# Designs tried in a protein design run: designed miniproteins, single chains. Part 49

Each design is a single chain, and the fold is of that chain. pLDDT is the mean over its residues in the fold that is shown.

## One batch from the design tools (miniprotein)

Design m1627
Fold by ESMFold2-Fast:
Structure m1627 (fold): chain A 54 residues (1-54)
Amino acid sequence: MLLPLRDAREAAGLTQQELAERVGVSQSYISQLESGRVGATPDVWERIAEALGV
């Protein structure tokens, strides 16, 4: 991603819940990913990038 995940999501006009629904993960997972508590596989990052339009 060209921006931090939180900034990219907010620029796309999405809530954590909306991004989670588009990616097919829990809102808690997106929250933990944005806070750096968990990592993500390349497949998850690709789905996030597609959902954000980047």
Scores: mean pLDDT 77

Design m1628
Fold by ESMFold2-Fast:
Structure m1628 (fold): chain A 60 residues (1-60)
Amino acid sequence: MNLGLRLMGAAAEGNKEEVEKLLKQGADPAAAGPAGTTALDVARALGHEEVAEILEKALK
């Protein structure tokens, strides 16, 4: 149900494998979390550059 929220959590952890797994399961990379922040915003704010790149490619 809350794949987008799980995606934000994985992005906050910098866990590339979990991010890719959630995207394959149909997580919407453009979905905003409870604070209106996307997984990409979280990854960038925390300096997880590789996770941010994965999310950017998913958003194209």
Scores: mean pLDDT 77

Design m1629
Fold by ESMFold2-Fast:
Structure m1629 (fold): chain A 85 residues (1-85)
Amino acid sequence: SSTRLSEEELEELFKFADKDGDGKISFEELLEGLEEFLGRKLTDAEKELLKLEFKKIDKDGDGVISLEEFLEYLLSDPESPLRVK
């Protein structure tokens, strides 16, 4: 069964993706971090959905997202696919 990620779990996911510790992640880093967090590889359909979610989170349009942007978007949309385990 799918469960919602808490704020603390979303922060942990971001930290798994942010290997450089610079507070910014690219789409590729988010994908890798999410796959590590879930313990499995994403399907092509899940990767396309993740790309759409990334574009929604990327307020600055610079191709990277901050922890603040990531949390603000996902906490404001509890139905986001990125919030399900």
Scores: mean pLDDT 72

Design m1630
Fold by ESMFold2-Fast:
Structure m1630 (fold): chain A 61 residues (1-61)
Amino acid sequence: MSIGEEIRKAREELGLSQRELAEMAGLSQSTISNIESGKRAPTPEQFEAIARALEEARKRR
């Protein structure tokens, strides 16, 4: 499974839209969409921001 597919799965399991994840990570929705589809690999900074957003969302459950 690619990193983009793993991010998409984690986001869907948390009930988040691509826009919601993008807002939490401080990224654009198009950036999240491109990463999840595999059109773009996340930079280390983007990956860290996404990972923190997913961790925060998990704590809210």
Scores: mean pLDDT 82

Design m1631
Fold by ESMFold2-Fast:
Structure m1631 (fold): chain A 107 residues (1-107)
Amino acid sequence: SSDLGKKLLEAARAGQDDEVRILMANGADVNASDAAGHTPLLLAARNGHKEIVEMLLKHPGLDLNAQDKEGKPVLLAQDAFGKTAFDLALDNGHEDIAELLRKAAKE
């Protein structure tokens, strides 16, 4: 279970669309986080992997009210520098990903 979560974090960071799909199909925790608070959603958004962001946002296991290890909602989860997935997408010029995240956040 935790091994699948670590693989999902690596695949999301690297933009491995097919690996992300396979790992999610095999029950990888889409809410997994590393020691710095990076989730698959944060890593994919930071690195511009739009298809992975879309897959994660559509996954039934991605609870927008789920909390990270610090008790923050996953969509609003911050890394060690206080950055959300939206912040990281915008900071890195991925405006299309930032718009996807804005729509998912529910106003």
Scores: mean pLDDT 75

Design m1632
Fold by ESMFold2-Fast:
Structure m1632 (fold): chain A 100 residues (1-100)
Amino acid sequence: MKSPYSPEQIEQIKKENAANPEPVLLTPSSTSLSVKLVTSLGLTPLHLAAIVGSLEAVKFLLSHGADPRARDLEGRTPLDLAREAGHEEVAALLEEAIAA
């Protein structure tokens, strides 16, 4: 995707911890399944990160105040989804976040 910014401007933005672009991972245009899940179930960002098994996304969301106890329309927490998907490392991280 072509950025309207010069390479130097992009580098400066990254260096200065510009506005968090990582929440955009919630709706990656290449991931139709995630978009459908958000639309149908009202999932939080943390639920999507848990389903995908993205340890980095889970850590990022938790550091920004995401609620690890949030429930989707089915009453499932991100921890429940991580365990169901078999993402052991993500499940362990979410379990620690809930315990804290």
Scores: mean pLDDT 64

Design m1633
Fold by ESMFold2-Fast:
Structure m1633 (fold): chain A 105 residues (1-105)
Amino acid sequence: SLLDQQLLMAARMGDVERVERLIAEGADVNARDPETGATPLHIAAELGYVEVVKLLLEHGADPTAKYTGGKNKGKTPLDIAKEATGGASQEEIDEVIAILEEALA
């Protein structure tokens, strides 16, 4: 849906308030990018957006979700966070990894 596409974009921008509003408006927290199958949680984890990661998990984001296509096919949010490709600080990366590992326990 349009709301789902807007949620994926908001996650990519690290816009915590917009993510929260879109979920409240009925966006699917587990929405998938049509090309890669990336979820908002994959995107936030790659970019080290700690507060977006927390918010998505609080609203039922699936930490076991895998990319369905593209170069990252088969990778979970934890896998992508560990690759540190999004330019986040090591402190942000470490916090995202810790949060995702706790969500998987």
Scores: mean pLDDT 88

Design m1635
Fold by ESMFold2-Fast:
Structure m1635 (fold): chain A 81 residues (1-81)
Amino acid sequence: MSPLGQQLMEAVGRGDAEGVRRLLAQGADVNAADPVTGDTPLHIAARNGHREIVDILLAAGADPAARNTAGLTPEDLLKAS
């Protein structure tokens, strides 16, 4: 994963909406996947209930149908919340 992709995942996990916007503006890959779990930033935002960050990521082109290694999509996680 690129350094920007890792920073994006960390900002999403913290609920740092301004950090997410800044990193996306710097060219962070909105669909970057964790190499172990397959989680994208949108999976993390959905699981944690960070609605503002979900909206930011979707506006930036995040794939709501991307599957992690458990076969879960961000949409599945949003419905569980």
Scores: mean pLDDT 82

Design m1636
Fold by ESMFold2-Fast:
Structure m1636 (fold): chain A 159 residues (1-159)
Amino acid sequence: DPLALLEEQKKKEELLARGREAAEVRRALDTPELRAAHDLAVAAAVHGRVDALLAALAQIKRETKDAFERVALLLLAAQLVREGVDLARIETTLELSPEEVAFVRRLVNARTREELLAVVREYLASLGEDVSNLSDEELEELLSKAVREVLERLQRLLK
């Protein structure tokens, strides 16, 4: 159906246009999983689905005990802030601690892969995770795995 292809193309163009300010940040995202999380948050903002995404993220946050999955959730929250969603709204809906709010602010300001991984490493260490001996590649692999698990749960919840 040519109408389905045109609708998909239009959604992709709207995603790209609204994601232009985030395009530099997206270039710092070195894995398909990190880029997919970015693209999902941008799509939610573009298509007026922020409330649905925040509700799903809040559910996953209540259920998870994994520190890397918590980072994955907060990466999606940080991208929503870059898309113009009020951090106070995210803080209330996701029941963010002051430490989680500070982490989201640091993620919003990260512009390079090195800055992103440094912020993630410091936050994971603050949660008691032994990440001091992980290379950037090893940290990014573990983070990408957690992002994949969060995205799979989001796909089920956003049906």
Scores: mean pLDDT 83

Design m1637
Fold by ESMFold2-Fast:
Structure m1637 (fold): chain A 123 residues (1-123)
Amino acid sequence: MMTELHIAAREGDLEKVKELLKNGADVNARDLFGNTPLHLAAEAGHLEIVKVLIENGADVNARDKFGNTPLHLAAEAGHLEIVKVLIENGADVNAKDKEGKTPLDLAKEAGNEELVKVLEEAL
């Protein structure tokens, strides 16, 4: 089920994210689709929230029910700086979703040439 941390991470409410984590919110809580707050922040493009979640023990390689990691969602959405932060923090660039697609495959489908280069250099 979606927690308040999922909602704050998706909406970009950095102060609420920090408050919830300080009050003991589960950084790795999963919603109905298996998404963690890190998945939602990465998809939405909230770089500072991504950093705060990682600092608080977010699993950078968590998989949703579709096999997507936060790196898959950031790559599909074209969030270059978030992709870099996830890779720097140990994201598996070779992870395949349930359709067999890597973050690189999703970046190519999105047509983001800069993101494709970053992911190819991390292979």
Scores: mean pLDDT 91

Design m1638
Fold by ESMFold2-Fast:
Structure m1638 (fold): chain A 70 residues (1-70)
Amino acid sequence: SIDDLALELFKKYDKDGDGKLSYDEFIEAMKELGFTEEQAKKLFNKYDKDGDGTLSKEEFIEAVKEGLKL
């Protein structure tokens, strides 16, 4: 499922194991899914709900689902 793919990517790119993706880690993960860097930047800004410059696992999964919406 999309949820399982997003979770596997989150674990792959959460190199610090802190349960959060940095901006750079997020961009790399989204590019692996075939998104452009510009699309990934827009999704990061939309789903950084706390404004802390990182995405939680839940925010990342939501961003992936929104990006794949067709």
Scores: mean pLDDT 80

Design m1639
Fold by ESMFold2-Fast:
Structure m1639 (fold): chain A 59 residues (1-59)
Amino acid sequence: MEKYRAKKDFESSHPAFLSFKKGDILEVLKYVNEDLWLARSLKTGKEGYVGKSLLEKVE
């Protein structure tokens, strides 16, 4: 699956959203809509929704 890197820190109090730190690698599981993806953190193993604008594709 495609891997993306977090461009900045993001913390969410809502359990549906994935929290992460700048530089964390996320594996995209599903493209939900134009702005929102379902991803898994490779660091924590947790899954949740993430904003597309917060991620950059890993080369």
Scores: mean pLDDT 81

Design m1640
Fold by ESMFold2-Fast:
Structure m1640 (fold): chain A 67 residues (1-67)
Amino acid sequence: SEIEDAFKAADIDGDGTISFPEFLTYLTSPQGSQLDKKQAEALFKEADIDGDGTIDFPEFLALMSRT
């Protein structure tokens, strides 16, 4: 699915979670980001529903889907 493909692309190290640096890389690719670091940080905080400092697949799914 599109969401699974997006998660796999953002999960650069393949650990099954997306860290903030991975998320920032995903949003800023290609180089010349349309989002600044502050906007990326705000989005990451919104997706980090359980506050563990990483985005797992359910959190990413929540970000990509309206709840």
Scores: mean pLDDT 66

Design m1641
Fold by ESMFold2-Fast:
Structure m1641 (fold): chain A 60 residues (1-60)
Amino acid sequence: GPMTAVATKTVPVDSPAVLAFKEGERLEILKEYPDGMVVARSLETGKTGLVGRDQLEILS
């Protein structure tokens, strides 16, 4: 199934390239980069953006 994760902290809106989310928000990981960044989509808002992998707990 899709790789899913839970946000471990709240990230406020700062940059259009970076995904903003609240702690406990469920995300789908679309792509991982070797530098520790991922492209994720919020399962609650449908928004897509860059997230630090260290801010996520992987569920699958």
Scores: mean pLDDT 82

Design m1642
Fold by ESMFold2-Fast:
Structure m1642 (fold): chain A 105 residues (1-105)
Amino acid sequence: NQELLDLIYEGKLKEALEKLKELLSKPGADVNARMSFGLHATPLHLVAASKESEEALELLELLIENGADVNAKTKGGGLTPLDLAKRAGNKKKVELLLKNGADEN
């Protein structure tokens, strides 16, 4: 779980996607794990904040499909994945989050 968070944080989205697929192949994968530092972001927060790419969109969809909390808030700011996607200017990520139950407020 920490390795997935680290890969996304470092922008290694292809490696992150393969790691997520590996984790999901095993029972008990926690897609809502939080970083041990900073704003205690989930994988969904980090992917929403990343640059738009094919891997980022696939990561976002796969996380949501496997139970990621689309309305999770960061520690210290209360930012949601939708807030981060809007801040990053990622229109496709914003639309995917809204389609999957992200609150606009």
Scores: mean pLDDT 81

Design m1643
Fold by ESMFold2-Fast:
Structure m1643 (fold): chain A 63 residues (1-63)
Amino acid sequence: DLVKKLQSRLIELGLFDEEYDGGVDGLFGNGTRAAVKAFQSIYGLTVDGIAGPETLAALEKYA
């Protein structure tokens, strides 16, 4: 569920396409990781592609 919520938030921000890794499928694939890195870069977070507490808190604040 957490990965699906992450994917939905990234789609809302225009950073993730539903064509990547099947879209909102709950699988953390290369498309989801790329979208996480894009979000981290835009919002000034550490760009590691890991949806940790910092990234999730920022998504809740900005998405």
Scores: mean pLDDT 71

Design m1644
Fold by ESMFold2-Fast:
Structure m1644 (fold): chain A 107 residues (1-107)
Amino acid sequence: MKEEDLNKKNELGMTPLHEAAARGDVEKVKELIEAGADLSAKDENGYTALHLAAASGNVEVLKLLIEAGAPTDPNLKDKRGLTPLDLAKISGNEEVVKLLKELGAEE
C-alpha cells in the first residue's frame, strides 16, 4: 500500500487506522501497523487511533497500538479537551481505564 493511500482521510478526517480502531478490527489494525500507518494521525476532532480504541473499549487494539509505539501519552487531549481515559470512562470499559492508568493517565 502506498503511504498516501495508507493514511488517506475520509470525510471525517479519519485514516483507515482510525476506522479499524473505532470498529475494534484487530486484524485490520495489525495489517495497517505492519504497513507503516501513521499512529499519530488526528481526525477532524483531534482524535488519534489510540483515542478511538479507548472509546470503543477494545483492549486488544489498544495494546497493539501501544506495542507498535503509538504516542503513549494517555493525557493527550482532543479538540474538546477529552483524554483517552475520559473516553474509556464514558464507554464504561474498566479494563481500558485500568490499562490507561498503568500508562500514567492522570485522574
Scores: mean pLDDT 75

Design m1645
Fold by ESMFold2-Fast:
Structure m1645 (fold): chain A 62 residues (1-62)
Amino acid sequence: MVGDIVEALVDFEKYSEDELSLKKGDKVEVLEVIDDAFLKVRNLSTGETGVIPSEYVKVIGK
């Protein structure tokens, strides 16, 4: 999981400052697996980092 490139399956609006908002189709790099439900990622288009729900993304690159 860490180092994987994942793609957002849906739009996601952040609820807290620790989270990252995503648009469907955004590509992000997994920086850390926090638990079974959340990943810390970096958005490859914006360079921003934050926490996202793991169920909203799919792995597209390794």
Scores: mean pLDDT 78

Design m1646
Fold by ESMFold2-Fast:
Structure m1646 (fold): chain A 65 residues (1-65)
Amino acid sequence: MEEEKRAEAIRLLGEAAEALSKVTDPQTREKVLELLRKAGRALREGNYDEAIEYAKQAVEVAKSS
């Protein structure tokens, strides 16, 4: 369901933002911010699968640092 996918995207965006707060490397921070911007744009356009994909990538990059 799109509503469930939207909720998952929002949850992942929040998780990525929380993880970003712990990232000190400028290059990694910029990468996470770029992915968050792409996820947010996809979410606004109703492309929930794309939003989830970018948000997951943002979480992975932020937590790997």
Scores: mean pLDDT 82

Design m1647
Fold by ESMFold2-Fast:
Structure m1647 (fold): chain A 160 residues (1-160)
Amino acid sequence: MHVLVLAASPAGTTTALARLTAELLRRLAEEAGIPVEVTFLDLSKALDVARAGEELRRADALLVASAEIDGRPEPALREALEMLADDPALRGLPVVVAGTDTVDGSSAAVDELAARLEAAGARVVAKVHALVPSPEGAERHPAVLEAARRAAEALARALA
């Protein structure tokens, strides 16, 4: 099985959440005897939409992970999803949407991304959010660990 991870996080907090989700998913899949390949694309560093579309057509599931910026998804991830919205590979594809916020615990970015992916015909199987007051040590923050666990279990159930 192939899982695509699209992440965008200038501060790295949501990239840490998405990496932990991918690591926990590999462990759960190994324990189940299921071979899982995970492709990780960090769109905050390079917007390679052509590569994202190639990997999307091979994906059995998708993880979309955004930082929240002014109550919205990260711009490069939003732009990538707008360019991928008509890709037939999204139709019925199981998707987990993940977010981190640093301010008020808003899930507005996660809810916007979920609604866009559902409008493109994707099957949103979970929404996960973590309030993370600082990017320092985000990979050890209890809310990030719990959000990553919930995301990985939702992906593992969607692939079984």
Scores: mean pLDDT 95

Design m1648
Fold by ESMFold2-Fast:
Structure m1648 (fold): chain A 97 residues (1-97)
Amino acid sequence: SQEELNEQLLEAAYNGDAARVEELLRQGADVNYKDENGNTPLHLAAGVGHLEVVEILLRNGADVNAKDKYGRTPLDIALEFGHEEIAELLRENGAIE
């Protein structure tokens, strides 16, 4: 189902499984799907520090400025957890501070 694909994308992004992220996106998973906390795959990958997954999500139209239920963007989360290279990549892709 679409919901199952979307949930699997969130899990793959959190786990840093770049190959699985690409496969799920090819199958039609929603790159901007939000969990119960408003986290997109991009929020999860940025928070854990999975650079390759962040690159894949951005290439597939991830909303770089999506806000979780607390108003945090992927950039906010990357900065909070000290993922400087991901923060720079997000800024290069239109992240607003």
Scores: mean pLDDT 92

Design m1649
Fold by ESMFold2-Fast:
Structure m1649 (fold): chain A 112 residues (1-112)
Amino acid sequence: MELLSQPPSLTVAAGGTVTISSTAGPEVDPSSIRSWYWLKQAPGQPAQLVIYDTSQRAPGVPSRFSASRSGGTAYLTISNVQPEDSALYYSLAVDEDGRVHRGPGTLLTVIG
């Protein structure tokens, strides 16, 4: 069951800042979510871990990537966006029972 919503697509100019949100539905208790993860899937490539444990960058991920949460919403922010950041970005929410909820993904397009 898909309990998370993300904007289907976002466009940003190279060098700009973009924030991708993932929101748990109203039936989900925000306090039941232990941690958030973000994955990047570039065209023709497998999904790669970008953020783990809500706000921690995965090894090798540039410092221009950051993440946070507020209540039932997780945020992935990319500053100084580069052309190689064009990709599909998925959120994962892990609840207190260890269930994994996957977001539908946001297609990010970088222009410039």
Scores: mean pLDDT 83

Design m1650
Fold by ESMFold2-Fast:
Structure m1650 (fold): chain A 76 residues (1-76)
Amino acid sequence: MLELSPLERAILRTLAEHGPLSARELAEILGVSQSTVSRHLRRLEARGLVQRDAATGRYSLTVAGMALLRELEEAE
């Protein structure tokens, strides 16, 4: 799917499995740099697929993000 990179898909899946996570925690789990994860999280947030808690700095899936991830998993 042209709208999501493999890393963005992995971010959505990781958030679905582990709950709210910071960019650093996602970078550690996914084995990539925090700057790379932060860039993709900003794109996902701009699309309404994730939301950031201002107090904790952690990201979680929106209802739209969960729905998109489910559709992508069913297509595999």
Scores: mean pLDDT 80

Design m1651
Fold by ESMFold2-Fast:
Structure m1651 (fold): chain A 59 residues (1-59)
Amino acid sequence: MELYRALHDVFSDSPQFISFKKGDLLELLREVDSEWWEVRSLKTGRTGYVEKGALERVE
């Protein structure tokens, strides 16, 4: 499992995009393009798109 941590809060009112708070853990599901990833929140179990620059890799 590729695990990432949120660098800052992100809020979206669209169901296609994921919302999270700084420090939340997210699992990488798919690299969509050079800027956007599909991830799953470990806290909520929800999936959605996020800009990869909002995340840092956790070992």
Scores: mean pLDDT 82

Design m1652
Fold by ESMFold2-Fast:
Structure m1652 (fold): chain A 86 residues (1-86)
Amino acid sequence: MTKILFAYLTSDEKGKKAKEELEKLAAEVDSLELHVVEAPTKEELVEKTRELVEKEKIDLIITSKSLEKDIKPIAEKHGAELGIIE
């Protein structure tokens, strides 16, 4: 089972659309487990992402380009791959 974490800011319209598409994909693929982290601020999003990654064995973290520098250290520390949406 592949565990994916999608982290996005609630003000990001592209992030909202990506969330909907990822939720559809996860519903169709039995081997895919999707975790979603959303927050109105970067600081809250980073903290929630860190807490979830510490609790769950996440294989892939997906986030926006604007959050890459903040999320990359979390992914590297926990051995998760990092995916970026534009």
Scores: mean pLDDT 84

Design m1653
Fold by ESMFold2-Fast:
Structure m1653 (fold): chain A 60 residues (1-60)
Amino acid sequence: GKPLAIAKYDYTAKTDDLLSIKKGDILEILEVINTTAYKAKSLSTGKEGIVNASHIEVLS
């Protein structure tokens, strides 16, 4: 399957393209955009968006 990540911090999205996360949420990594940004899906909410790489820990 897709790589998984865990949210390290709470973050509330300020724009439509960014994903809101809660500390401890499990995310599915859909695409690597660059070294600082991923497209991810929250398994808790089912929402998709861009997350900052520094806000998550990739589990694989």
Scores: mean pLDDT 82

Design m1654
Fold by ESMFold2-Fast:
Structure m1654 (fold): chain A 66 residues (1-66)
Amino acid sequence: MYKFEVLAELPGWTDEELETLKNIIESLVENAKIERVSETKVKFTLEASEEKKEAAEKVKKELEKL
């Protein structure tokens, strides 16, 4: 199982919007955890199998661009 962590700066994102994003990410990877570390910063932890590793890497890159 591959594990990816990304810290994204998401000012103005609500907890409901983060929950929606989590559900979308979970459809693409084995597991996703989202933790709000400050009012504007959110930590994402993604877990992927060998088959979903490439999808998880793409998700990580998109989150890093936010």
Scores: mean pLDDT 80

Design m1655
Fold by ESMFold2-Fast:
Structure m1655 (fold): chain A 86 residues (1-86)
Amino acid sequence: MTVEEMKKWLEEEMKKLKLSKEEQEKIKNDKRSAEEIRKEMEKLTGTPMSLDNVKNLTPEELKVLIQAGILGIELYKRLKENNIVL
C-alpha cells in the first residue's frame, strides 16, 4: 500500500464513522510517537502489541500508520463509553 492509498483509506474510514471535521483534524494533528500509540492501545485493549510490523516502513508510511492507530484508540474509547461489548 502506498502513502497515497493509506491516506485515502484513512479518510474513507473517518467518513464512514461520521467523524466531525474537528475530530478528523485532532487525529491528523496528533503528535504522539509510534511507541506512545502502541502503549496506549496495549492499555486500552489489554492485548500485548509490538512494533515489529513497522520496522520496514518509510517515515511517510509510519506517519499514516500512527494516524490510523490514533483513530483506533479514539474508536475504542467510544465503544467503551457506549457500553458496546468487545
Scores: mean pLDDT 69

Design m1656
Fold by ESMFold2-Fast:
Structure m1656 (fold): chain A 109 residues (1-109)
Amino acid sequence: SAKEEEIIKRVPGLDEEILKEILKETSFDIDQLEELLDVFKSLDKDGDGKIDLEELKELLEALGYTGDYEQVLKKVDKDGDGVIDFPEFVYLMDYYIKNDGDLSSLYEK
């Protein structure tokens, strides 16, 4: 798809295999992924394909999240580098929506 190629081109480190897995494993379609990418790019001020945990915190607070923030950030930051890439962001947003804004089960196990 031309839209799939455009998304891959806009995200450093994203390839067709990763994009297809996201589309398969999440409830988002390609149009919704473009909307999420626009949100992600608005937070990614440096254009490096990553957002910091503080920018993610501001987004989750704006969405109304009131749970244990430190535990969520620790679970999302798989690499321990203090930044989150686009696939990690999309999976977090899918989880947030599917659990009605409750992220506690990310860190309960």
Scores: mean pLDDT 75

Design m1657
Fold by ESMFold2-Fast:
Structure m1657 (fold): chain A 68 residues (1-68)
Amino acid sequence: EEEARKYAVEAIKALRSGDYEKAIENLQKAIEVASPEARKYFEKALKAVQEGNIDEALEYAVKALHAL
C-alpha cells in the first residue's frame, strides 16, 4: 500500500510536469504492487496517458490513491 502510494504520487507529479514517460513507468510500478481495487484505476490511468488523455489519467490516478 505505502509503496503503491509512493509510485502514484510520483506518477501524478510526472503527469503534471508533462513527463509522460516517467508517469507511465510509475503507473506500471503502482499496478505491480497495488491492491485489486486500486489496480483497476491505475490501469485506466495508464491507458489514458498512452492515449494522450492527461486530464482523464490524473482523475483515475487520484481515484486509485483513494482506493489505497
Scores: mean pLDDT 83

Design m1658
Fold by ESMFold2-Fast:
Structure m1658 (fold): chain A 133 residues (1-133)
Amino acid sequence: GTPLHEAAAAGDLERVKKLLAEGADVNARDENGWTPLHLAALEGHLEIVKLLLENGADVNAQTYPLPGSTGDGLTPLHLAAREGHLEIVKLLLENGADVNHKDEYGFTPLDYALAEGHEEIVKLLLENGADPN
């Protein structure tokens, strides 16, 4: 990915700040359609998620749902819900994350939270309009 992808994945808040100040594209995509926001949400870096959203990161960005790709049409909310990052799930929802977005397999963030047993995230998603059907 770009330097911003690397800094977001690594949890390097000061490097993220510097790269954004230098004009790095907050919505840059790697080969599989991953944005810095996807990586920060996956890795549980709450302060970086907040900073990226404040700088215009697309809260509903999807990894590439292409046949033969390693991207699965995942949003940052899918990743945070799967990994159990409750505060990041809350922050993404507060910033307009689509609670009912389906990946290429038809799975929503709720489906991943249920599969992984993240009960507090399940409750939060349902309180924010997640469809259990």
Scores: mean pLDDT 89

